Designed miniproteins, single chains, continued (3). Designs and how they scored, part 30

Each design is a single chain, and the fold is of that chain. pLDDT is the mean over its residues in the fold that is shown.

## One batch from the design tools (miniprotein)

Design m9090
Fold by ESMFold2-Fast:
Structure m9090 (fold): chain A 89 residues (1-89)
Amino acid sequence: MELYEEALRLAEEAERLAREAVAAFEAGRYAEAARLLREAARLAEEAARLFAESEALPPELREELAEGLRRQAELLRQQAEIAEALARA
C-alpha cells in the first residue's frame, strides 16, 4: 500500500477540516470549531506518521514533512483549546 498517497490524503483532509473550523469559529460556533480542530490535529499527526514511514521519499524529506505536520497538529490543538475555552464562556 502506498503510504505516501495515504499520507497526502490525510494531510488534505486535515486542511479541509481546519478551514471548516475557521468558518465555524468566525460564526461563533466555538464548540464545533474545537471539535473540527481536534480532528484536524489527529489527521495531521497520522499523516506525519505515514510520511515518516514512507519509503517513497528520501529520509531527509520524510523527516521534514513529518516534522512540519507534527508542528501543524500542535498549533491546531492550541487553537482547539482556545475555541473550547470560548465555548465554555
Scores: mean pLDDT 86

Design m9091
Fold by ESMFold2-Fast:
Structure m9091 (fold): chain A 77 residues (1-77)
Amino acid sequence: MKLSEEEKEKVLEIARELVREEGLSPGSAVVAGLLIVAGVPREEALRLARELDAAVAAGDEERARALAEEALKLAGL
């Protein structure tokens, strides 16, 4: 699915909030914002984003890739 400019702005607003309030990395916050704008429940989006942050921090490239692919599928991308 192609995001509109309005949806992109919404993703960035949510991502900025999640960095400040939830302590997510900017990359994982953008992933969570994309999922939320795509209609994924906030708790599921946050779970995936936190697991992605943990995988990246651990250097687990295979897990990070699998989580990113799952996020894209849930976002309809």
Scores: mean pLDDT 80

Design m9092
Fold by ESMFold2-Fast:
Structure m9092 (fold): chain A 60 residues (1-60)
Amino acid sequence: MPTVAQLIAAGRAEEARAALEAELAAAEKALEEAEKAGDLHAEIGAKLRVIGYRLDLELL
């Protein structure tokens, strides 16, 4: 399956946006589960991923 970077490189911005939105939703779910589990390491990682995907969506 093409990665988000491959979709952007191919000029398929709408497909890249949809893929980023799906990745963001998965990262937000991972953050919620990490917070419930009290896993600080996983929580920090998930928070950074959420911030990164949100920034990518703003720039795309």
Scores: mean pLDDT 78

Design m9093
Fold by ESMFold2-Fast:
Parts: sequence; C-alpha cells; structure tokens
Structure m9093 (fold): chain A 119 residues (1-119)
Amino acid sequence: SLEELRQLTRDAFSKDPEVREKAILELSTLLLQSPELAALSDELIDPLRNGDLEAALDILAERAPRLSPEQRALALVWVLSRFDLSAEERIAAVREAARRLGLPEEYVQALVEGIRAAE
C-alpha cells in the first residue's frame, strides 16, 4: 500500500541506524521475492559498488517497463538508501528519477512524504 511504502521510506532514511538497518533489510527481502527485482538488484551491484548513482538510475529506467509502479518505487528507495544524501538531495533525486521511471504521482508523493518524515 502507499501508506506501507511511506513508512518503509521513512524508516529506510531514518537518522536512527537500527531503524534504518531493519528497513533496508526488509526492502532487500522484498526485492528478492520477485524474479524481475532480483535480476535488477544483480545488475545494480557494480554501479552501487562504484558509487555511480546516475548509472544505477539508468539501469532502473531501462527495466522500469517490466516492473509495477510499487516495484519501481521500492527499487528506487533501495538504490537511494545506498548513497549518503541529504533529505533535499533525496527528494530531488526521487522527482528526477520518477520522470525517467514513469512513476505515478501518488508514489512520488509517498516517497517524498517518507523522506520528509525521516527528518
């Protein structure tokens, strides 16, 4: 649900390391439940290891047509959680990535609200 996505996003970007680690583990578990998302996570290993956010977002955009809006949103949160970004940088990245991923506005709003709630 959009509320569950908002809560997971808030927790993934929490200033509390324990809350953040639990949310990232839950997010990783959700990604592994789908063959499409598991394949995507494998493709993201090298860009994330290299700290290349743009390359990671390019891969997400290429695979987006094969994913549901919820799966696109979950993958975006997981990617952004791997980078040390401010809340404003995360919101800017969500808005830019949402255009490339074709993410519906209700999902963009849930992610932005989650990031702001983590402040």
Scores: mean pLDDT 84

Design m9094
Fold by ESMFold2-Fast:
Structure m9094 (fold): chain A 55 residues (1-55)
Amino acid sequence: KEQELAEKAIEAIKNGDKDLSREVVAESLRLGGFTDAKPEDVYALPKELFPPEPA
């Protein structure tokens, strides 16, 4: 199942499909134990992982 998501991610990157990319990330999170992960959560996660820009 993880292999299927990896192939999906590669395809999304090749096509520049932003919506598909967000869905793949959300599915990866669900498989990793975050069962409530949604595509909308993708906007929040990168900011939590990266410190705020010092401006």
Scores: mean pLDDT 59

Design m9095
Fold by ESMFold2-Fast:
Structure m9095 (fold): chain A 117 residues (1-117)
Amino acid sequence: SMAREEREKAELRERALAVGRELGLSEEDLARLRAVLDALRTVEELRAFLEALEAARSAEQAREAIALAAQLVAADLPPEELAEALRYLAKGFAEGDVEAGLEAFLEALAERQGVRV
C-alpha cells in the first residue's frame, strides 16, 4: 500500500541520516544529504543510495557519495536508471573505486541507448 511505501521511505531516509551522523558529517553535509534524500522518489532509489552510504568508510567518502548522487538527480534519470546508477556507486565504494563503478554504469547506459534503433 502507499502508506507502507511512504513509511519505508521515511525509515530509509532516517537510516541514511543516522549513517551520515555516525560517519561524522557536519550539519552542512547533513543538509546536502537531506536534499538528496528528498529528491529520491522511490523505495528502490532510497535503498540503493543507503547502500552507497553504508559502503562509505569515512566522512570524506560519504560527502563524495552525496555529491555524486546529487549529480545523478540533476541529470533527471528515470527512476530505474537512477536506482541502477546508485547501486554502481555502492559497489564502487565497497570495492574502493567509486569512479570505476560510475564509469561502468555510464558505459552500460550508453551501450543500451546505442542499441535502440
Scores: mean pLDDT 82

Design m9096
Fold by ESMFold2-Fast:
Structure m9096 (fold): chain A 65 residues (1-65)
Amino acid sequence: SSIERLLEEAERRLAAATHLPAERRAALERHLEAARELYERARTPTQYTAAALLAIGVLEDLRLA
C-alpha cells in the first residue's frame, strides 16, 4: 500500500539521518511510531488518511533538517 511505503521511506530516512540531535530524533521516532500504530489500527478512510498525513509530516521534518 502507498501508506506502508510512506512509513518505510520515513523509517529509512530517519535511520540515515545521523546528524539529528538526540531530542529531535526521539521526537521523530515517536511521531513515526504513532503513524504506524494508527495505520495498523485503521479501519476507515479517515483513519488511513490521518496515518498518511503523520508519515508525510515526518518526511517533511526530515527534509527540513
Scores: mean pLDDT 85

Design m9097
Fold by ESMFold2-Fast:
Structure m9097 (fold): chain A 58 residues (1-58)
Amino acid sequence: SELDELSKKIREAREKKDYETALELLEKKLQLVKQQSPVAALAGEKELRELREILEKQ
């Protein structure tokens, strides 16, 4: 599924410490997840904030 592919790409980007790409992909995933479940979106929103903080420090 598109969500599974996005999740894999986000994980790969984070493993490479490419936080900018991970943030962009996570924003796209979060838009899709919000349509299906607000609860599932909560975890993604937390991860999004963490990635933004990492980028701000760099």
Scores: mean pLDDT 77

Design m9098
Fold by ESMFold2-Fast:
Structure m9098 (fold): chain A 55 residues (1-55)
Amino acid sequence: MLEEQAEILEIVIEEYPDYGKAWAELAKVYKKLGDDEKAAEYAKKAKELGVEVKL
């Protein structure tokens, strides 16, 4: 389920790269998957787009 959510969100950010909410959701999904490195990268991108991320 979480991996499937990540795949869908990755498609969303490819089509809508300025949609900061999708980057924020990806960060949370990867945090739950235990991939702290990817979670941090996606959270950073979300913040660059003006979206706050709490992990």
Scores: mean pLDDT 79

Design m9099
Fold by ESMFold2-Fast:
Structure m9099 (fold): chain A 94 residues (1-94)
Amino acid sequence: SALDKMKAVVEEIKPFIEEMSKKLSETEQKIVEELWEKVMNSKTVEELIEYTDKLLTFLYIKLSENPNVSEEELKEFKEKIEETGKRLREIEAE
């Protein structure tokens, strides 16, 4: 199904999400974990897109507020978000 293919795409970026999350506070890491569970437990394509967007947007905002995160790391993360979004849209269009 499209939903299963989309979940596979998000699973591919899990190591990157985990690495970026280590730079966040314990409270923020718990929010990331809760959003990740909502993505993986999504029952519709619409829910998966919504929760994936919330997860990646939350991470980007928190990383952008962190003085230990470089502009280069933020740019790389933004490019990863954009590529992931593109892959999800391509699957949705099938």
Scores: mean pLDDT 85

Design m9100
Fold by ESMFold2-Fast:
Structure m9100 (fold): chain A 60 residues (1-60)
Amino acid sequence: MEAIKANPEDAEAWAEAGAKALLKGDYETAIEYYEKALELDPSNKRAQLNLEIAKEKLAE
């Protein structure tokens, strides 16, 4: 990719926030952030996968 200018600010920003919450062990917060990302972009595979991971972690 020569020019990375198409950055989906909202969906990817929420997904990044969710990843940070996952790293902190804040699984409920991670779930909320990933759900927001999916509201903005329901086809976001990263948010879908990490949402499942966060839910599994929360469920223990």
Scores: mean pLDDT 74

Design m9101
Fold by ESMFold2-Fast:
Structure m9101 (fold): chain A 90 residues (1-90)
Amino acid sequence: SSREEERKKVAREVAEKLRMIGAMINLELLVKGRRSEEDLRELARVLGVSVETVEEWIRKGLLPKQMKKLAEKLKSKKAIERAEEIEKEL
């Protein structure tokens, strides 16, 4: 029924937002120097980029910029403010 389709759509949207929140947390940990190879692979998968791209962001100090872009996709003012706070602390 159309109700079941709408419920499944909402469930998918919630799951996607939770994955993006997890990606934000992983990016913050990378900024703080807490790195694991598994977290890099998962982050790259969630963001739709290569692991090499994430490693280049680390090398070039672009992680705060990418966190801000992800926070904007989440449409969360608090997440944007957190990304800006982290950039200021670096």
Scores: mean pLDDT 73

Design m9102
Fold by ESMFold2-Fast:
Structure m9102 (fold): chain A 104 residues (1-104)
Amino acid sequence: DEKQKVLETALGILETYVARLREAGVAPETIRRYLRGIELALNSESVVTPEGKTVKFPLPTDAEGVLLGHEAVRELLRLILERGESLDEAYARAKELIRERVEK
């Protein structure tokens, strides 16, 4: 199921970043640093996999999931930085964003 692969890939990326943020803390400067990295990745012809590999165009077969996962991380970081949401609240919203985008 192609939708299932997109969902699993996107959630895997989101979960990896959430785990890193739990270790690093959610101080505004840490969030800004992560947001800069995600914005750079999303604005390039390349994406970063959960393993830290940079993939260039043409994108892999799971490219949709990789892009969606990074978009979800960007929204999570913005919710924490701009709205002061907790990591767990932002994570719940980011998971919902992934699910809604895959179902549409």
Scores: mean pLDDT 76

Design m9103
Fold by ESMFold2-Fast:
Structure m9103 (fold): chain A 64 residues (1-64)
Amino acid sequence: GAALQQEMEAAKEKILANVKPYLSEEQLEELRKKLDELVATSKSLEEFKRRAEQIATRAVIESQ
């Protein structure tokens, strides 16, 4: 529903803000696209956060 989508969008922006200092603009745009897919495919906020944190953490590690 709209409420779940709004909460996932807010969580997405918070994750992107937290990793922004560690990623290039191109890497940040790629991560945003991956997180957008998670917003579309996740069934709950908790599932979204779990999957999003894994992807974001991996992106930061692989950027080093």
Scores: mean pLDDT 84

Design m9104
Fold by ESMFold2-Fast:
Structure m9104 (fold): chain A 70 residues (1-70)
Amino acid sequence: MKIPPIIEMPLSEAKKFVPDAKVGQYFIRRSGRDDLPGIRFDSEEEAREYYRKILSSSWWGGTYEIYRVV
């Protein structure tokens, strides 16, 4: 299954979704839902695996994006 491109997000913005985010970390959030917290990962592989799990468990189609904290 194809994984979407990773989107870079500044640390200041990432902290809105993941308060304890650090540069170099990754997180997944729901597109268009700035009110929802992100799910944080320490590596790209972990984020990609979790993204696949979300897609596998959801028949309604995903609106989730993967971000890299810069």
Scores: mean pLDDT 72

Design m9105
Fold by ESMFold2-Fast:
Structure m9105 (fold): chain A 88 residues (1-88)
Amino acid sequence: MKELEEIKKKLKEIEKEKEELKAEIEELEKKLEEAKKKGDKEEEQKLISQIIGLEIRLIGLELEEELLKKKEEELKEKEKEEKKKKEL
């Protein structure tokens, strides 16, 4: 059951990182709109690159979250089987 607790902790960490990345992306998108209004093409390119980098990281975290959720389901099913064996 320690493995299930470790997965739950990692899922919570991923959720926090995803929220932080989404907040950073929103801030960068606001800065990008300001740069566009000012006509600062260098700042626009820099901000676009940063946004893309954060979006790639967010996709990576989403994939890891899906894999961990599948593993959590498998461990929960094993716990149900172990409980049934102890009751028999």
Scores: mean pLDDT 81

Design m9106
Fold by ESMFold2-Fast:
Structure m9106 (fold): chain A 61 residues (1-61)
Amino acid sequence: EPVEVTKEQLLALVDQLIAETTNPEVRKLFEEARKAIENGDYETALKKLQEALDKLAEYSA
């Protein structure tokens, strides 16, 4: 488990999540998180990632 994550690593992770996501609402949240990461707004990025995960949990229940 990496103790530090670079911007490039975060973008790669989010790109993978977007590619694997079929739900358009969840995909939009990941895309918004990606944009926040590009802008260095990690607080907004974390919020959007959490919202996407919450939506995935709702659809998986």
Scores: mean pLDDT 77

Design m9107
Fold by ESMFold2-Fast:
Structure m9107 (fold): chain A 60 residues (1-60)
Amino acid sequence: MELVEKAEKAYKEGNLEEAIKYAREALAADPTNVRAKYILLKSLFDMGDDAALDAFSAAL
């Protein structure tokens, strides 16, 4: 729960790299955390990393 809040804060501040880091850590702790998945997905979209986005979408 705390990690996903850090990911959301980083995303709102425009720190996409940090948002991705915290979202991945939240998913490592709870792979079913849909909020963390959503933050990770939109952060990857904003970075324009199509390969990482495709890999994440395939794993979902």
Scores: mean pLDDT 75

Design m9108
Fold by ESMFold2-Fast:
Structure m9108 (fold): chain A 65 residues (1-65)
Amino acid sequence: SIEEEARALFEKAAAELEAQGKTEEAEYVRQLMEDFLKNLPKLSEEEQKEVLEAAKERLAEILAE
């Protein structure tokens, strides 16, 4: 499901940040995950796919810093 894919994506990013010693950034990513998952069921299937793609790009930017 999109929810499972999103959770896996955010958790992987948070784990990578934790491994780098970026604890505050990891907590920020987990907060983003909670907000994302809370709002996901309010969106259409098409919108859910669009926000998942946006989340992938945002997490890639955070990990690249």
Scores: mean pLDDT 82

Design m9109
Fold by ESMFold2-Fast:
Structure m9109 (fold): chain A 63 residues (1-63)
Amino acid sequence: MEELRKEVIELAKRLSELGYHGAAEDILRKVEESGDPETVEEALKEAKRYLEQAERNRRILAA
């Protein structure tokens, strides 16, 4: 589970770099407040969804 927490933190850092600071903070808070594997997995799924949305939005803005 430590590997999943580290991955979530990495993805949250990427979201912050893309300007989605609020989403990154929310995801980090969920991971910090819960040690449950299921909560960490949910945070990971949310982080991935936010990154996909951020990349999609950036591509639309660039077009």
Scores: mean pLDDT 75

Design m9110
Fold by ESMFold2-Fast:
Parts: C-alpha cells; sequence; structure tokens
Structure m9110 (fold): chain A 81 residues (1-81)
C-alpha cells in the first residue's frame, strides 16, 4: 500500500530527526525523497537507510520499527529503479 509505505518513511524520517535533535534535517530529507528527480529521491532514501543501519549499530540491537523502516526504504528504492 502506497499510504503505508509513505507513512513508514515519514516515521523513519521522524526517527532520524529525533536522533539529531531537530526537525530541519528531516524536512530536507522529506523534500528530497518527494522530489521529481529520481537521483535526489535515491540519494535521500540511501541516506535514510544508512542512518537506520547506524542506529542499529550504535544501540547494539534492531527494533521491529527499524526493520519496518528498512523494508519501506528498500521498496521505495525499487520503485525508482
Amino acid sequence: EEEKIKETLDRAIEEFARVLGFRGYAEELKKDYESEDPEKRIKALEKLRQFVDGLEGAEGRTTPEQEEYRKAIDKELEKIK
């Protein structure tokens, strides 16, 4: 479902903003992944994926939410290809 993937991506971006401590970066990432330019969307999604992976390493464990974030990011990347 497009709505479910979109909502999951928005949640992943919110999580990223929480880790950095402000929303400005989340707004920038959201603009990029909603861009009409496929390259910008791919870069934004790859960046988000990298940060989700970094959270796992830093915390020493993966939460179910982080796994859902990865799946949503990967699905969006496949759509753009």
Scores: mean pLDDT 70

Design m9111
Fold by ESMFold2-Fast:
Structure m9111 (fold): chain A 85 residues (1-85)
Amino acid sequence: SLEEGFNSIPEVLELVKKAKELTKEMLKTKSKEEIEKILEEEKKKIEELIKEWEKEGKETAIYLLKLLVEEIEKARKEVIEEYEK
């Protein structure tokens, strides 16, 4: 599928890996609540970018960005859940 193909791109895999590593480092010095606030602020910035791209008719770019964000969010959530165990 397009989603599976996208997730196998080396650059996408590297971004997901870096997001996981950054989240692990943040968990050493920040509370879960502080991390959730940072992620919420990042999400708002992405939503603003999507709104701008919608005005420009960049449907494919929006779709790919949403796929990337979803994979990063899943990866970060897994790291946080594993840390709580």
Scores: mean pLDDT 78

Design m9112
Fold by ESMFold2-Fast:
Structure m9112 (fold): chain A 60 residues (1-60)
Amino acid sequence: SARDTLQQILKGETDPRVKQAIHQLLSQNPSSSTLQKAAEDILKSKTPEEKLEAAQKYLK
């Protein structure tokens, strides 16, 4: 699932800002479609800054 994908990304992430943003996203319990889009955007991101922006894009 998209939630499982985000949890796996979180386990492999080393940047604490990106970890915090993903953790916040997961804790907000967003829709499956929102989680899927967030996972896809984070996975295609190359830098910690891009990953942070991708995660924050889906935060309220």
Scores: mean pLDDT 79

Design m9113
Fold by ESMFold2-Fast:
Structure m9113 (fold): chain A 70 residues (1-70)
Amino acid sequence: SKEEKIEEIHREMTEENLKLGRDREEQIAKIKSTHPPEEAAKLEEQLRIERMGKSVELHEKMQEEIEKIR
């Protein structure tokens, strides 16, 4: 059904977002352990900007896939 396909899309997006969150937390921890505080702060800001872009892309993909089913 359309409902089942929409639920599948939501599940996949949720899993992708959780994975992105975990990957970012791991990268931030590594950056903090391997870089001086000033460099770590700059790298964390770069990761924040990249994550923001990827979150927007995921949201847009989800909306597009749902619209195809509607």
Scores: mean pLDDT 80

Design m9114
Fold by ESMFold2-Fast:
Structure m9114 (fold): chain A 58 residues (1-58)
Amino acid sequence: MKKIVAKDIKTDQELADAIRRAWEEDAVLEITMKTKNKKGEVVEEKLTFRKLDPVPAL
């Protein structure tokens, strides 16, 4: 099974491009995102997207 890893997604365009690439390659996409919590702390979240999923895990 093919797997695509994308790190440091900062814009919606980068996210959309990564998802489209994984969809076209029929691969599982793993994304690492940096977000700020209510305390202003930067936290990293890992998300997995699959072509067969009805909705992305967001």
Scores: mean pLDDT 66

Design m9115
Fold by ESMFold2-Fast:
Formats: structure tokens, sequence, C-alpha cells
Structure m9115 (fold): chain A 62 residues (1-62)
């Protein structure tokens, strides 16, 4: 549940992060791929984390 909320927040912020990176001269497709990898890696770690760590991550993502 908390991990799913974190994913939703990150996915909602992803388009803005991509646009900012493109403005800095980075390739859109490369940035998108790297962000997807980072989000999936973070979610996988959070699923194995304690409830306290999940709550801290949710607060940080907001």
Amino acid sequence: EKVEKIREILEKQKPKAIEEAVKLGLDREEVEKRLEELIEGLIEKLEKASEEEKERALKAAE
C-alpha cells in the first residue's frame, strides 16, 4: 500500500523531471529509461524494507 503510493508520486513527477532534464541538454529517451530503472530499483528495495522505512520514504516523496 505505502509502496504503491510512493510509485504513484514518482510516476506523477516523472514527466516534469524528464522535461527539466531535456532543458539541460539531456536526451529524452535516455533520461526516461534511466528514471524507469531508478524507480523500479527503489520500489524493489522498498518492498523488502521495514514499515518504518516505507513511511519515511513516502513522507520524503511528498
Scores: mean pLDDT 78

Design m9116
Fold by ESMFold2-Fast:
Structure m9116 (fold): chain A 104 residues (1-104)
Amino acid sequence: MSVEERFRELLREVLSRYFTPEEVDAILAGEVPERLKSLTFDEKIALLTRLLAAAVRYAKEHGLSDEEVDRVFAFLRELGLKLGVDKETIDRLIATARRYYESL
C-alpha cells in the first residue's frame, strides 16, 4: 500500500467511528456534510476533540511516524476550519492532542 493509500485508510477508520460511509467519503473528498454545517459551536468543538483523541489512539496503536501524525493533524485542522471553527481554537485543540499523544 502506498503512503497516500495508508493515510486515507487511517482517516477512513477514524472517521467511520463517528460518521456514516457517505459522510466519510464527502469529508475525504474535502467536502463538509450538510448535517455538520448545522452543528452548534460547542458540538463542533466536541466532535473535533473526539476525532483528535481517536486519531491519537489510532496513531499509537498502529505505530505511526511523527510525519504521518502531522499529516492527520493537518487534515483535522482543515476540517475544523471548513466547519467554521476559528484557527486559534483549532490550534489549541491540536496542541492538547499532541500532549495526549506524547503521554501515551
Scores: mean pLDDT 79

Design m9117
Fold by ESMFold2-Fast:
Structure m9117 (fold): chain A 79 residues (1-79)
Amino acid sequence: MSKEEFEIEVLRALATMLLAIVRNIVARSTPEQQAALQPLLDQLEKLVDEIGNSKTVEEAEKKLREAVELARQIDALLA
């Protein structure tokens, strides 16, 4: 594994953990909130896959920042 491939795998692992935490938070909300937030969770899952499929560390980092911002939006909608 190259150093770049290793860094991308680390970023993917972090994004996977972020998705798991966000899914757990949403699962504790009301059924109505869960249904409303499902499209955003699907978008977050897609971003995790895109991080793993990134060709450069820069691309993976950009997508991870997008995933973090989406997680913040989900949290704000639960407040």
Scores: mean pLDDT 86

Design m9118
Fold by ESMFold2-Fast:
Structure m9118 (fold): chain A 56 residues (1-56)
Amino acid sequence: MIVASEEQLERLAEALREQAIRLGLRQDPFEHYLRAARTVAAAGVDLDRVIARLRA
């Protein structure tokens, strides 16, 4: 699998945090969303597509 850049992981973490806010979920520290972003990256998916779908 291609290794995601730190910039891509941060962008995905921001998108995940934005979705949590929209869903009214409890707000966690940014590091929580970074760990989630790394888990998504480890699944071998296109991170830019995931970010776009989360923002749609």
Scores: mean pLDDT 75

Design m9119
Fold by ESMFold2-Fast:
Formats: structure tokens, C-alpha cells, sequence
Structure m9119 (fold): chain A 99 residues (1-99)
């Protein structure tokens, strides 16, 4: 989709303009969502993993934003057929949200 390609280009440009680390993590997570929608599961995975590392570092491993990204990453693994890894990530996200 031309609209989706334009959204990706806009987010990639914003990412290069040196936002705060939390803003960078949010932009990476949003960019991952767009690549997931396009079916680029490997790129979505990489973007979600980078967002996860930044959220864990800046907000702490038990923060709700970490749970959100873990669920998104679980959806990628599920789409790839790795149901065991998806389950592990969903359970970790639930543990965070129960604290």
C-alpha cells in the first residue's frame, strides 16, 4: 500500500531525528506494527526486539510498555509458527500486568 509505505518512510525519518530513548522505542514499536501488517515478520521482530530493549532499559522490565511489546513480539512468533516462544512471551507479558 502506498499509504503504508509513506507511513513507514515518515516514521524512519522521525527515528533518525534523535528523539528521546523512550520516543525512539515508541517509534520502533510503531514501525514494527507497519512491517508486521506488510507481512515482513523478520523486520517486525527486529524492530520489536530493539523497542523492548530500550523500554526495559529506560522504564524497567516490569513496565506496562514492556508488556505491550512482548505481546506484539509473541504475535510475530505465532505468525511464524513458533507457538512455544509465543506462549513464553504472552506469559511474561501477563506476569508484568499482574504486578
Amino acid sequence: SKKLQNQIATLEKLLKEAPSEVERALLLSLLGDLYFEQGDLERAKELYEEALELFEKELGEDHPEVAVVLRKLAEVYEAQGDLEKAKELYEKAEEILRK
Scores: mean pLDDT 88

Design m9120
Fold by ESMFold2-Fast:
Structure m9120 (fold): chain A 96 residues (1-96)
Amino acid sequence: SVKEAAIARLDALEAELLRNLAAAKSKDEIVDHIEAFAEEVAGVLEEAGVPQATILALQQRIQQIINDLLEGRLSRAEAVARLQAVVAEAKAAIAA
């Protein structure tokens, strides 16, 4: 069950990210946690055999969330909601 293990790992990474973002005291800490999360998600998707084009598309969406957060277009709560949507899409890509 490579797919089941990958989905469980994404759930663990999401939970860790949410804890880290709740504890973050600066915008730089928030960005650092999201960037680390993005790299870990890419690794999980690669190990699960998700196509590189799909991984790149999800990485670009995470980068847009970072850019919008840095430019003040997203609150922390809105960034969290969008990151959770990316996790849902990553799980769907593994399940396909």
Scores: mean pLDDT 89

Design m9121
Fold by ESMFold2-Fast:
Structure m9121 (fold): chain A 59 residues (1-59)
Amino acid sequence: MELAEKAIKALEEGNWEEALEYLRKAVAAGDAAGVTRIMKAAQEAGKGEEAEEAIRAAA
């Protein structure tokens, strides 16, 4: 939950690099719920494709 909140906040601030780092950490931690929340926020921010690529690369 905390990683997802940090990633979403970074996305809202336009800091994609920071958001991507938290997304990778959530994937590595096996936080499926957190990854789903970050993915939804990324899609709403127009970064859905980049987030999907990052998840596939980290998995």
Scores: mean pLDDT 79

Design m9122
Fold by ESMFold2-Fast:
Structure m9122 (fold): chain A 75 residues (1-75)
Amino acid sequence: PLAAAEARGQAVMSLRDLELSEEQQRDLEEALARNDGSEEQTGLLVREILERYADDPDMARAMSLRLALEMVERG
């Protein structure tokens, strides 16, 4: 659990340190608003983010991880 908590702590800190633009924050908020809590809907929203940011793989990954983090905090 310590190693997992340490890895999670570093990942969460890195994601929170990542400055999202107003447009990226809006996209994340829209995805969260459309999420009904199902795994199927969550998978669709993650895929939409990855497709929307396909030209920037690092940003696509960061956005999908931020979405997953927000879902875990709400679930």
Scores: mean pLDDT 68

Design m9123
Fold by ESMFold2-Fast:
Structure m9123 (fold): chain A 83 residues (1-83)
Amino acid sequence: MEEEEKKLKEAEKLLEEGFELLNKGVKALEEGKYEEAKKLAREAARKLREAFELYKSIPTANPTRIAAAGIGYAAARILEELA
């Protein structure tokens, strides 16, 4: 229970941070800051991939959160390619 709770908190933090970085990356891309957008996209992809793997390792994880992390990771990778 305690270990699972710690993993859930870590996964949730990574998901939140990942989407925050993804949003900042999109804004940077819109502003023509391609190097910043690419860096933010890479950081977002890393955090969202880690969140996805952590959620998948937790039997009680909400499937919607797993899906959000996976979709976010894909979006971050696309943003990196566009920047």
Scores: mean pLDDT 85

Design m9124
Fold by ESMFold2-Fast:
Structure m9124 (fold): chain A 63 residues (1-63)
Amino acid sequence: QLQQQVQLAQQGGELRKQGDEYFKQGNYKKAAELYKQSSELYRQAGDDESAEEAEKKAKEYEE
């Protein structure tokens, strides 16, 4: 179970990195979508702090 949570956190980090890349390209809608997916993976991993940070970024750039 712990190993699965580590994998979910790593996947969340990868999606956040992809979101940052799209944000740098000016594709804010795609970046926000990736940040939302990242936050969901972090929550499943039990990393509420990283999930909240990703959700905040998603909401900021979606609107």
Scores: mean pLDDT 79

Design m9125
Fold by ESMFold2-Fast:
Structure m9125 (fold): chain A 96 residues (1-96)
Amino acid sequence: MSKSEKLRKLAEDVRKEGDRIVKLAEQGKTWEAAEEASRLSRKVIDTLLELGLPKEQRKEILNLLGKFATAAVNGDAESARKYRDELVKKLEELAE
């Protein structure tokens, strides 16, 4: 799998898994949302390290990921959805 293909797959995984996390936050299941956000965060971090992305790009993605996870843990589904969408867009841009 190419770097571009791995980034596109990661963007799809963030969209799908992020949608589930947002729904958990909307339902007030903040602990379950936190556990799923932790799993997704590990997947994102591991993939970025494997791909050897430049430090500046990794920092931007990790900042968005942190904002998403914080919103999910706080039950802020609207902010979680916003940061999930920004994270997906950033990953798709890097896949070009």
Scores: mean pLDDT 86

Design m9126
Fold by ESMFold2-Fast:
Formats: sequence, structure tokens, C-alpha cells
Structure m9126 (fold): chain A 74 residues (1-74)
Amino acid sequence: SREELEKELIELMGEAHELAEEARRAGLYDVARRLEQAVADGLTLLSNKASDAELRKKIAEIRELIEEARRALE
């Protein structure tokens, strides 16, 4: 449902925000900036009431970025 998509996006944005802070502490400024941008993009999609397809695409993009960030922090 739309509500489930919005909730999932919000939860992923929270996770991306926390990882951005961790990445900055680790000196990984590029991945931190990309995570911060992903959070900003997510907020914009929610504010503009973007389509379900756009939300699903952003959710997938954020998940991939989180996995990349976690590997970089190893």
C-alpha cells in the first residue's frame, strides 16, 4: 500500500541519516554526502506526493546505497 511504501521510505531515510553520520566520522565524505542527498531526495518525494513507482525506485536506490556504505565502513 501507499502507507507501507511511505513508512518504508521514512525508515530507510532514518537509517541512511545514521550511516551518513558514521561515514563522516570515518572520513568517508563522498559516501556521507550521497547518503545525505538520498535523504533530501526522499523528503522531496514525500512532500511532492510522488507516485508509488517513484517511491519504490527511491527505496531501491537507498537500499543499494546503504549496502555500499556498510561495505565502505568495513
Scores: mean pLDDT 89

